# Ledger of designs, part 87: designed miniproteins, single chains, continued (3)

Each design is a single chain, and the fold is of that chain. pLDDT is the mean over its residues in the fold that is shown.

## One batch from the design tools (miniprotein)

Design m11017
Fold by ESMFold2-Fast:
Structure m11017 (fold): chain A 78 residues (1-78)
Amino acid sequence: SEKKEEYLEILDYILEQSLELTSDEEKQKLLKETVEELKKWLEENPNITDDEFREKLNEAGEELQKKLEEEEKKKEEE
């Protein structure tokens, strides 16, 4: 659907902008994995609403934040 293509473009834009903010390879990997998971979800659910997309972005963002905090903690201990 056209909406799916719009959401995919949004995800690509978010990824591109986020990758510019960090040179950390592990953080870049987590960002890429999060976006890939969201793209897979969109492929499986092409008829989602804008509200459902926003909720999914929020959930993915919260999971990503937890993973990024865990990586930062590991680096501080090394």
Scores: mean pLDDT 79

Design m11018
Fold by ESMFold2-Fast:
Structure m11018 (fold): chain A 77 residues (1-77)
Amino acid sequence: VTLDQFVAGLPNLLGTSYYIAKPVFDLIKQNKPEEAGKKVKEASKDPILGDNAVSTILDRVKKYFGDEVADKVKKAY
């Protein structure tokens, strides 16, 4: 699966989390993993989906972008 294929499938992969996940993945695609981490931190403040959405986003980043990118995002979170 390529990065572009992953981003194209994002609404199906994350369902109800799409509205908070897309900005994170857009920033990673732009080679801004530190800014993506800041967006994940912002998403964690959502009282309904925050914790579950953050966990899903970080898992998908690790799976499709690799451990190095996931670590940079998590460090900025």
Scores: mean pLDDT 67

Design m11019
Fold by ESMFold2-Fast:
Structure m11019 (fold): chain A 80 residues (1-80)
Amino acid sequence: MEEDLKEAIETVRKLAKEYGLSDEEIEKAIQAVRDVLRKLYEDPNKDIDELVDEAAEKYGLSDEVREIVYRVLKYFREKK
């Protein structure tokens, strides 16, 4: 989990920079990724789309930030 979380955070930072997001948006994306990965670790059968939507509302993510979070988490779900 911790290693996957670190890799996910690094991936979010890279993608967010490519999309030209601010440091504040990157921080929100990282918080969302951390929250969703924790929930998936507790219940692997949870739907990522639902968890990302909940995190987007909770952390006030823009549509661009939500898309980045979704892509990163979908990648980790399919890999693991």
Scores: mean pLDDT 78

Design m11020
Fold by ESMFold2-Fast:
Structure m11020 (fold): chain A 67 residues (1-67)
Amino acid sequence: KEEEELKARGDRAVAATQRLADKMTPEQLRVLARSFERAAEKYKDNPVLASGLRRAAEVAREAAEKM
């Protein structure tokens, strides 16, 4: 149950980042990517959540590079 909640939290971060990418500046997206990277490091003992957060950071960084 807790594992499912943590996976959902990671997936939600990715989805939110994708939705916000079109509304944010490249600078804001880079800040968001760094925030997710820091969160992933903080939660490194939870690989499912950490993986989702790293994926969200990659989405934000890629969006910033395309703008």
Scores: mean pLDDT 76

Design m11021
Fold by ESMFold2-Fast:
Structure m11021 (fold): chain A 97 residues (1-97)
Amino acid sequence: NEYEKFVEEIRKTHRLVARFEFEVDDQSVTVEVYEDEEGNLVILTEVSGDNSSDETKYNVLKRMAEAAARMSLEEVIATARDLLEVLEDHYRENPVK
């Protein structure tokens, strides 16, 4: 599976800089920020209980990783904060019961 290979490669070649884990209505959301030896950053996001295909997850994460490779640490942190705010607002406006 290409998604699993991508995640394994990032974890082998990059250092974990920050990890955010929280629960929203019994679903776990994990946001991880990795850094390579050159200071390039990669953001990985995973939601447990997601029924989307692994191929779809891989394509989304690949595009996010490509974008993150050109971001500063401050931009990565700001993006993670904005993502958390969007998720919180979404669940506030559209509760899953």
Scores: mean pLDDT 60

Design m11022
Fold by ESMFold2-Fast:
Structure m11022 (fold): chain A 89 residues (1-89)
Amino acid sequence: ADEQIARLRGLARLVREVLRAAGASEEDLAAVEEVERTVIEGIREGKIEEAEEAARPLAERVEAAVRAAVASLSDERLREILEAVRAAE
């Protein structure tokens, strides 16, 4: 459980940094935080399926924002973000 939560937090951090680099809105960044929180609570309570259902609309928004961000960023910039996130671990 703790390892799964740590991996989810790492993924959420990566997503936030990609979105920030692309100039995403505060609302898109808040959606990442809410999805992360909802799924972590679901893991802790053993209600993962219920948490995933509850997070789905925000998760779909985050997926759309990530697709737009990745399309707007260069391969070099994406690599820099990945390396910076790994260095922070």
Scores: mean pLDDT 81

Design m11023
Fold by ESMFold2-Fast:
Structure m11023 (fold): chain A 62 residues (1-62)
Amino acid sequence: SARKQRNLEEIHRETDLLAEALRRAMKEVDEELKKKGIVLPGTELARRVFSLAMEIFEELLR
């Protein structure tokens, strides 16, 4: 394990939470788009996923 300025265990924990947030965001956005029958350009799709993922990630950090 690395002890230089960052806690590797904490980074791993936050990375796992971020991955979980991204998975949930992707699923929710995909379901919403399927219900509406729309297809977004990749850039707009990415923005929606990342925006929702950040909200979920913040909740998971609590």
Scores: mean pLDDT 76

Design m11024
Fold by ESMFold2-Fast:
Structure m11024 (fold): chain A 77 residues (1-77)
Amino acid sequence: MEELEKEVEAELRRIFPDLPESVIRDIARMVAELLKAGASVDEIVGAVQTALKAYGIELTPEQVEALRAAVERLKAR
């Protein structure tokens, strides 16, 4: 597993502690690929919201803000 993917997984577990491990891994892979492609913070956050909505999960405004902060931190690496 790539180091970046593991760091994304750790951030997702902190923000969404109740998510199944399989969902966290799927979302982390998507986020890692978007980060490698140079996607914007808004694009990555939007993609995560869309993916989680497909699993029946709606993000609170607080979770969206936490996710944005995590993505900004990951992009700064």
Scores: mean pLDDT 81

Design m11025
Fold by ESMFold2-Fast:
Structure m11025 (fold): chain A 94 residues (1-94)
Amino acid sequence: SAEEQFLARARELAKKAPKIDLATARKIYELATKERLSIDEIAEILGISKSTVSYQLRIYTAWAIVRLAELLEERRGSLTEEELEAAVAELEAA
């Protein structure tokens, strides 16, 4: 599926996360997503190159997506057998 292909590409990019400064990358991500700043504005605010902002944002976004997918699977795995049966019963009742 398109989702599987997207996640596979995200996993490839996420392999580069240990090679970047995650604290700076997280700040770039928050400025881009919460403050909705452009790459140009972020580069000016942080005093770094536009190429560095773009590169770190891309790697961090990929890493965050992969980490979120893993956390969602972990939470699904933490459901009790009783909670899982209840969820299946609700789905079958539809």
Scores: mean pLDDT 72

Design m11026
Fold by ESMFold2-Fast:
Structure m11026 (fold): chain A 128 residues (1-128)
Amino acid sequence: HMSAEEKVRKVFERTKEYILKEVRERLQARGYSDEHIERVIKKMEEAFEKLEERILEAIRNGDLSVDTLVEIFKEIAEEVMADPSLTPEEKELIIDGIGTLVYEVGFLLDPSKLVELQNKILKVYKEL
């Protein structure tokens, strides 16, 4: 069987590709330039890489829990919110992407706690 780390890496790769494609198509439909779209995509990729690193570290340390996933989400979302180069709409798109990745990881690791995770993520989102 694949390790928990390998499973998380594969879920990130697949889900990341899906989110980036959807965001690119949405921004194109709104008439944003290719340069502007790639700048937003780069910011999303940076946030996703940081999220993956933090989750993998938590797995290696044996301390991955719903509360740990929520705290990691909150820290990265707060960094996105503090970025003055992003519009409110762009910040929301990036934070929604991070939330999707956290839900997918939560489902993979313990689907019985997915409702708890979702409720806690929504609470953080409301407080941003």
Scores: mean pLDDT 86

Design m11027
Fold by ESMFold2-Fast:
Structure m11027 (fold): chain A 81 residues (1-81)
Amino acid sequence: MTKEEISLQIQESFGELLYYKENNLTAKYEEKKKELVSLLSETDIETIINALKPIVSQSDEYLKLSLEVVSNEDVRNFLLE
């Protein structure tokens, strides 16, 4: 996958997670979260940060969700500023 494709997949995955969380689809949320955590573990920090910038800056729900999903300290520090 290209960096562009990975960034789009990260953004789309966070969108799906937010939908599942808001609709109380707990099983689908946990499955998608596991998939996203796996993807993030194989993705460079810069690509993760650049994928999250547009969605977290415009939505507090995405910021909160990102803090629940992202374990990487550098990415978390970026999100908390």
Scores: mean pLDDT 81

Design m11028
Fold by ESMFold2-Fast:
Structure m11028 (fold): chain A 71 residues (1-71)
Amino acid sequence: EPLSLEEFKKEASRVIRQAKENGDLEKAKEELVTLAKKAGLPEDYIERIKNAKSLGELAKIVAEILKELER
C-alpha cells in the first residue's frame, strides 16, 4: 500500500523518536527502509538509510532526506 510523502515524514519522525528511546539501530533502519519503499523514494535514499552507523547518523540522514523532499 503506497504512502504519501506527508505520511512518510510523520512515520519516519516516529521511528527515529522510538529508536532514541530503545537504542535499536537495526530495527529503526528496517522500518525506515520499508517506509521509504512504500513511499516510492529513490534507491539513493534507501542506501543512505542502510549505511547509517549510529542512531545519531540515522537521524541526520532522515532529516536531510526530509529537507530534500520539501523541495
Scores: mean pLDDT 82

Design m11029
Fold by ESMFold2-Fast:
Structure m11029 (fold): chain A 81 residues (1-81)
Amino acid sequence: MEEELEKRRKENEEKLKELNEFFEAMDNVDAKKIAEFLKKWKKELLEKGMSEENIEKLINSLIDNIAETAGVSKEKFLKEL
């Protein structure tokens, strides 16, 4: 019981760190770092059984939102993927 709670806590802490780093990357418009997060999430979603088509739609929507929010070209992120 304690081991499962500790593992979940560590996983949550790692996810929070990743989210904070992702938001910092968005604030700094670090296309390479953003692309690395997107690649990692794509791998996790594939392992969970999500279809490649649905993953591509999700990733494209995220890139569009990030590019619009940051005021940069979508192509800048696609180049790093």
Scores: mean pLDDT 73

Design m11030
Fold by ESMFold2-Fast:
Structure m11030 (fold): chain A 89 residues (1-89)
Amino acid sequence: EEPVKELVGMIESGDDTYILLRFTAPANMRFVGINLKALKAEIKEAAVTRHPDGTVTIVLKFEGVENGQAAVKDIEALSASDLAEFEEL
């Protein structure tokens, strides 16, 4: 009944940190978008991929490891509904 979030991983690449998230909406809901204001660290880029099975993967780019680690802590503390907007079908 509730949307599910999954922190898939965090990868350092050069001077940037990438965080991969997965969202799964229940059958009566759909993913609308990510709430970029939920994270204290500045998001440099966000890439959203919607899958035919109703799952959504999001790649977030941060400058430096410290910003990536701060974002991981926020993601772990927040619910799926705090991190992303969902609407009822």
Scores: mean pLDDT 84

Design m11031
Fold by ESMFold2-Fast:
Formats: sequence, C-alpha cells, structure tokens
Structure m11031 (fold): chain A 83 residues (1-83)
Amino acid sequence: MIKVGDYVVVRAPDGAEYAGKVKEVHEDRTVVLELVNPETGRTYEVKGIVAIDGKTVFVRDPVSGFIVLGKKVTKEEYEKLVG
C-alpha cells in the first residue's frame, strides 16, 4: 500500500516522467503528491486516488486534464529522475 513518504513517478501522455513524493494519504484513498517539474526543479502538488492494487495512483494532469498513472518507485529511481 502507498504510504506518506513513498516515492512515485507519474508518466504523462507525451512520455515525460515526473518524480515525486507522497505528501498525504487519506482513508478514502485520496492522496496528495508533491511532484518535481524536471525543467524548472520546482515542486507542485497534485491530487490522486490510490487504485485497488494499493501501488498505482490515478492523477488528473492539471494542464491536459487527462488521467495519468503514478507508480511507487524506489528512492534510487526517484534520485535518478531529480538528479
């Protein structure tokens, strides 16, 4: 199950990958992710829902409005994406 402090990667429809951390997990499976913009290095928050597998997050991309998938990753995988 996804937990606060877990590392995640969200893959956008264009194939771009956004690394982040789980900031909040709620009882209704709603999560808040803090994602890193790879071009600017700035962080931003997105809301998502943990899937029934407890490992996948559905996130609405705020720019496109499409649903994209986040996956739990290792710290090492996260660090490769953020530098």
Scores: mean pLDDT 77

Design m11032
Fold by ESMFold2-Fast:
Structure m11032 (fold): chain A 86 residues (1-86)
Amino acid sequence: DAKAKFKAKLKEEIKKVQEELQKAQQQLEELQRDGFLGPPYVYLQQQIERLKKALEKLQEALKKVEAGDMKSAKKYYEEALKILKE
């Protein structure tokens, strides 16, 4: 049904954002170890911040789906997509 499909989609999107966040955090740690704190470091910090905000919204959307609040779930999902397009 629509609820089950949306829940599956949210879980897939959460996994993708978590993987991107982990990769960005690893790259940030490498730059810090090498002493490169210039523009690439700042860019990664901004990317990590955006990914964390998007992940929070996706996780809230999943909680709302599980609670049966499909309207709030869709709102949080759309907010996550906006953040990811920044």
Scores: mean pLDDT 86

Design m11033
Fold by ESMFold2-Fast:
Structure m11033 (fold): chain A 60 residues (1-60)
Amino acid sequence: SAADRIAEQAVATLRELGKESAKGSEIAEILGLSGSAVGAGATNSGLAVVDPKTGIVSPA
């Protein structure tokens, strides 16, 4: 699904950056997506987790 692909790309981006977590907006900028698309992908996939208060994305 699109959500799973976005979550996989977000997790791969974190690994490339050498980070355990990053803002969804930062990941979105690197991937050429919107922050809302990264947040929705993470929330709907189960492969990544997003903190709704901070927008920080981490692997599940």
Scores: mean pLDDT 81

Design m11034
Fold by ESMFold2-Fast:
Structure m11034 (fold): chain A 64 residues (1-64)
Amino acid sequence: MEEDEKLYEETLRKATERAAAAPSGDHARQAVADLYREGAEKTKDPELQERLRRNAELAEQTVA
């Protein structure tokens, strides 16, 4: 299950990079949310899937 924790960490890192590179806040939020959902689809751990999906929802709900 160490592989799933590593996937979570990589997803967080990539989300931060995508947000920094985005041309606007709206693009950043959608890019981050999409990345978390992609991570959830890659893992077979239901606990990690739930965690990543919650992160995606939080990213989408954040308003500037």
Scores: mean pLDDT 72

Design m11035
Fold by ESMFold2-Fast:
Structure m11035 (fold): chain A 60 residues (1-60)
Amino acid sequence: MDKKMKEMQARGQQMNKKSSESLGKGIVKLAERRGKEEPSRKKRQEIIEQAREEAEKLIK
């Protein structure tokens, strides 16, 4: 199997299948990745900020 395809698929699935702690970590990691692909600085910052806030709520 293609390693790139396998990694992307695994990340997408794990975002929704893990416990609250894992979901929080997954959300932040995906937000950081999405933010890097978002050319708008405002939107990029907003995505990352929201993900961190949500991750903290889930972990609490």
Scores: mean pLDDT 66

Design m11036
Fold by ESMFold2-Fast:
Structure m11036 (fold): chain A 94 residues (1-94)
Amino acid sequence: MKEKGLRLAELIDEAVKHRSDKEKTEKLLAEIEKLDKEAAELTREMLEASKNPDDPENREKALEATEKLQLIVAKLLGKEYEEEMKKVIEKARK
């Protein structure tokens, strides 16, 4: 599971890095979906919301999608990472 979490994190990072390349982003999203369908949907949502960051609603959507993605990756890396990520998210929201 740790290797799956690391690969998922790498694919998500690559999709964000190449978000302006629609063809590459779609291929990366397909690879993410093979590993975790929810992570692929959240990555797509994050990328779309990030196109208009001046909108408070889009900023909140991007942040929420990012938090959910971080939890999915942390869970795959191990229970210790999952618990720590939950604490980080709770502190960031305060």
Scores: mean pLDDT 78

Design m11037
Fold by ESMFold2-Fast:
Structure m11037 (fold): chain A 85 residues (1-85)
Amino acid sequence: SIVEEAEELLEELKELLEEIERLGKNVSDELVERAVELLKRARELGNQGGIPDELGEELSEVSVQLLNALTEAGYEKKAQEAANA
């Protein structure tokens, strides 16, 4: 189900957000690349349709927060890459 996939992705994005915010500038390149990959998946999933508005709004909100966390950690170019996908 697209709804189940979106719920699982939301949970993963929230966990990554907490970890990147905790690590700040000490975040690993592997974790940054994982965040970029999941952000691109969230954008693709949002573009497919079939997700309830509430869930789509939560995915959008956490994605923006994660993009901001990546920028604050010093990965502005990676954040721009994820945002433009």
Scores: mean pLDDT 86

Design m11038
Fold by ESMFold2-Fast:
Structure m11038 (fold): chain A 99 residues (1-99)
Amino acid sequence: EEEIARRLAEDLADLEAYKNKVIEFFKDLPQYEKIKELIDRIVKEGLAAKTPQEAEKKMDELIEEAVKKYNLPPVVRSYLIDIKNRVIELVKRRNELLA
């Protein structure tokens, strides 16, 4: 139990560090505040999912809606997909450790 909690805490810290680096990359864009809010929502909703498949579906819906609504550049979409993949891997690891 203690080892599982520690591993999950380390994975969460790594995700948070990467999230902050991605947000910093887009600080000069007009959509900066929307990108920041979107990244926070993707991580929150993705981690709340019960399965990796549920996480992927929820995050894909959020990304595609925001890309269309805010006309986000392809480079932003690419980083959002990378964050999505990192969240999916964390959900997989969490579920494996809790099985």
Scores: mean pLDDT 84

Design m11039
Fold by ESMFold2-Fast:
Structure m11039 (fold): chain A 69 residues (1-69)
Amino acid sequence: SLEEWKEARRDFNLRAAKLLEQARNSGDQKLLEEVEALIRQSHRALLEGNIDEAEQLLDKAEELVKKHS
C-alpha cells in the first residue's frame, strides 16, 4: 500500500544515513564501497515498490557493518 511504502521510505532514509556514517567512520574503503552498493540496490528496489527486497538489502548492509566491528 501507499502507507507501507511511505513508512519504508522513512525507514530507508534513516537506516541508509546511519549505515553510511558507520561505514565512513570505520576507515575501511572496501566496507564503504560495499555498503554504498547495497544502499543503491535497496533504493532501486524501493523505487520499484519492492519493500521486502529493499529492507533485506539494508539488513545485509547492517550485517556487514556489524561484522567489521
Scores: mean pLDDT 87

Design m11040
Fold by ESMFold2-Fast:
Order: sequence, then structure tokens, then C-alpha cells
Structure m11040 (fold): chain A 86 residues (1-86)
Amino acid sequence: SELSLAEAKATYRSLAAMALLNQDGLVEPEEIPRLLKLLKAMLKLTPDEEQALVAALNDADKNKDGLFSAYEVANAVHKLFGDKKP
């Protein structure tokens, strides 16, 4: 299942605030390592789960420009880890 646009934006803003990322609705390549570090800590991701998240984000980047929308990031996290509890 996919998040609504409003839910995805709210989820991303929360993640961006915790990781001290820019909340302009885009995630630049330089911000990805900080986001991954936060998610790994919060969700206790294994290396395999971290690689799955990176793969899902790369699959969502249809333009292959390394830029991700807030929706793409939040939806990838929700699809992989929506039911995962630490």
C-alpha cells in the first residue's frame, strides 16, 4: 500500500526535522547518508534492510538525477518498514 500525499509529506517532515535535513520537499544526494543513519538507528535496520531501502529509493528515482521527493522517501520507508517496530 502507498501513503497519501498528505501522510507522506507529514512523515518526511518529521524525519527531516529529526535528521536536520532541508524540508523543501526534495532530498538531495548529500542528505541521503544522514537520513539512512537516522533510520538505521530508529528502526534498528540490518545491513540488508539498509540496502533494500537504498534500492527502493533508487527505483523511485525515475529520472536518475539523485533527487528524491518527500513522497518518494516516505513511501519507500512505509512500504519496507511500515509495520516494523524496534
Scores: mean pLDDT 64

Design m11041
Fold by ESMFold2-Fast:
Structure m11041 (fold): chain A 68 residues (1-68)
Amino acid sequence: MKTVMELLNEARKELSPEQFNEFMDELIKRVKEYNEKHKYDHSNPEQREEREKEVREIIEEIYKKLKA
């Protein structure tokens, strides 16, 4: 499974500067909405891992949408 950093690097490499800005704006918006609905205890490593997995899924969805 790719890390969040690896997915962001792929998006930056594959997308135009304009598409990358749109990607980042949408990602920030979705992550903010997710954090408001799913409040995590950062002292819990399992919840931290789950949040990272969800952020990866959001990144992949946005990237796929921009490429479609």
Scores: mean pLDDT 74

Design m11042
Fold by ESMFold2-Fast:
Structure m11042 (fold): chain A 74 residues (1-74)
Amino acid sequence: LSTEEAFEKLKEFVALALPAEYLKHVEDLNSPVPDALKRQLARALDVPEEQLPALFAQRTFGELAAFLKPYLEP
């Protein structure tokens, strides 16, 4: 799964699993990710607590999608 493919899966997940208000924050691969959206994704994808610092260190949607790849494609 490429970063672009992971980003498309991330957009689909946000559209299907999170409140509609979060989809409008998903812009492009280089756009910054709001912390509120990172918190919602961590909960929805059941990201372990030990991985939360690494998740919050991802700044752009491309970086976040690549980081979340194992959770988006089991």
Scores: mean pLDDT 79

Design m11043
Fold by ESMFold2-Fast:
Structure m11043 (fold): chain A 94 residues (1-94)
Amino acid sequence: SALDEFLELLDELEEELKKAPVEEWVSILRKYAPKLLELARKLSAEDAALALLEVRGTARVIISRVKGTPYEKEVKELLEELIRELSEILREKQ
């Protein structure tokens, strides 16, 4: 399903971040964000709401891990933008 594809892609993002040094996280997030947004547009309103909840949880963990690094601001801004765009997609489905 489109939801399964979204959740699998989110898991791939998390695993790629775990294997990469923090200086590469901005590049990785920029690679995955458009793909997550494309999949989110294919979701029902219910599944988009669940996807947004999952991304918010993942974002909280990522932001916690970059806290105090030189990359904190840019990583936080990219994740906040992803959440904003996912929220907009969900709003348009409701």
Scores: mean pLDDT 89

Design m11044
Fold by ESMFold2-Fast:
Structure m11044 (fold): chain A 100 residues (1-100)
Amino acid sequence: SERRRELLDRFGRRSERIIRRLEEARQSGRFEELAEELRQELRERFGLSDEEIERLEEEVRKDDAEAPHPTKLSEAERKAWLYASVLVEVESRRVDEELE
């Protein structure tokens, strides 16, 4: 389906942009600022409440708990990765909704 390909291409571009922001934050040491920006995007762009964001954070943390985490990440870096993962998850859910 051409519609399916367009949605997947859009998701891929958005996911790549999120990963680039994480790499830029690592180079500049701006993980705390990035975490706040990502949380704000969840609220403003997706219309999520603080309670909805907290539920998605819990879901992502449960999935991440099964993967070995590098113990050397700062709290700010871990928080930025958490909100980035939540953003990827909500973008993925949007693609699924548009395909149904």
Scores: mean pLDDT 70

Design m11045
Fold by ESMFold2-Fast:
Structure m11045 (fold): chain A 90 residues (1-90)
Amino acid sequence: MDAEIDKLTEEVIKQIEEWGEKYNVPKSVTAGVITGVEMAALLVKQGRVDRAIRVLEQLIRSEEALYKETGDPFFEKVAELFRELIKWLE
């Protein structure tokens, strides 16, 4: 289980970094999103899946708000990725 979570976390971080470069998003923004992903992964590894889902839900709300304000596809793609992660955790 931990090895699968670590692999998925690495793949998610790589995807966020690739989208950040593609949409020319500041590294401070991608770093903040990545910190949230790492926090959710740690909570899953601790057996606190319900809390991990809540962290991802908070991140989705933040990304949707930024997408509404900026129209930047980066935020929409990250929010969609986090919705898929929640489905995988359920």
Scores: mean pLDDT 86

Design m11046
Fold by ESMFold2-Fast:
Structure m11046 (fold): chain A 71 residues (1-71)
Amino acid sequence: SRLLLRIALSEFDVDRDGRITDADIDAFLARMADPTNPPGAGARRLLDVDGDGVIGRADVRAAIERLEAEL
């Protein structure tokens, strides 16, 4: 569903200005490093685009681009 894809994209838009910048990606990665309030397992699985088990800025950007392409 395009609505679900937009909701997923909005989770990366930390400042909620309708744009996803490197600052938003960095904020999301910082949340993933916090053991007390991590994103759900589904988000982690979505971000592991290359399947290597490592999630970095490039993986987050690739996931965002894939979600945008599905819209």
Scores: mean pLDDT 62

Design m11047
Fold by ESMFold2-Fast:
Structure m11047 (fold): chain A 68 residues (1-68)
Amino acid sequence: SMEEFEELLEKYTEKQIAYIDETVSDPAQRERLKKLLEEGKENLLKLFAMERDQSRREQMIETLKKIG
C-alpha cells in the first residue's frame, strides 16, 4: 500500500539522516546531504503513486524492506 511504502521510506530516510549526523562534521555539507535525501524521498513517493502495475509496486516495497 501507499502507507506501507511511505512508512518504510521514512524509516530508511531517518537511518540515513542519523548516519549523516554521526559521520559528517561540516554543518553546511550535512544540511546539503539531508536536502538531497528529502528530495529523493519525494521523487520515490511520486514514482510509487504513478505506478499502476501491482507487481512492480510490491517489488518496490520488498526492496525497501531489504535495505531499511
Scores: mean pLDDT 85

Design m11048
Fold by ESMFold2-Fast:
Structure m11048 (fold): chain A 67 residues (1-67)
Amino acid sequence: SHMKEKAEEAAKELAKRMEEIGKEEGVDAIVEAEADGDKTVRFTVKIDGKEYVFYASAEGVLKGAAG
């Protein structure tokens, strides 16, 4: 799906910005983003050996990346 591809690219851009903000605040975090179907995106945040998983709507991710 065209929307899935756009949402995944937007999510990866947001993940990279989250890592950069974390680095500026002295937090060494790795953020991964992957499309989970056509309407959902999964974010995996790895900090200090711990892993946290969050889900966001593809629409929300596209809006966040555009603004």
Scores: mean pLDDT 79

Design m11049
Fold by ESMFold2-Fast:
Structure m11049 (fold): chain A 71 residues (1-71)
Amino acid sequence: SAAELQARAEQMGTLTKQLRERGIISDSQAAEIDALVQEARAALKEGDVERAQELLDRATELLSQAVQEYL
């Protein structure tokens, strides 16, 4: 649902900020993920739930990859 995707976007933003502050991901990685989250939020405002889900899935993949590169 749109509400669930809005919650995911909020959680992703918070997690990305925390990982950046802890030095687990770089500023450039955080900026790329934040850009996708902002695009997803914009898509949700327009009612494009499929686009929002696609963007959040891409943000999740980039975050997972960035954390894996740190380990």
Scores: mean pLDDT 87

Design m11050
Fold by ESMFold2-Fast:
Structure m11050 (fold): chain A 76 residues (1-76)
Amino acid sequence: DDEERQRILASLDNLIAEAQKIVDSGKLADEAAAVKERAEELKRRLEEGEITVSEAAQELDVLADEVLRLRTLAAR
């Protein structure tokens, strides 16, 4: 579904931006950079049709949880 694919791509862009903010903060920068790279690769694989929308949605949920965890830890 193109609409669902676009929604996932937009969510990935938001995650990449949030991970970059953590990298820029200098706290947990290596962990945040790794999550950013995973999100960028997931976006590329989805854009290139190398994975299904369902697989991308599942990986997005995992990455979103990781970004939230890192944001919470970096804020302390």
Scores: mean pLDDT 85

Design m11051
Fold by ESMFold2-Fast:
Structure m11051 (fold): chain A 63 residues (1-63)
Amino acid sequence: MKEEFKKKLLEVAEKNDLVISTDEYAKLVGEAKAAGLSNDQIMEAIEEVLKEILEKKKARMEA
């Protein structure tokens, strides 16, 4: 469940040049809550996705 939410966030980012707007987050968070995810799981997933996107950019710049 949490993994599915993370995957959706990453797919949105990939479609939008690795950027996720506040509105997109709000929509996906609403869907995740409706699916039964806790606020803690949602927050953790968002943080992990943001870190992953940032790390991917940093890694490519470093390489």
Scores: mean pLDDT 76

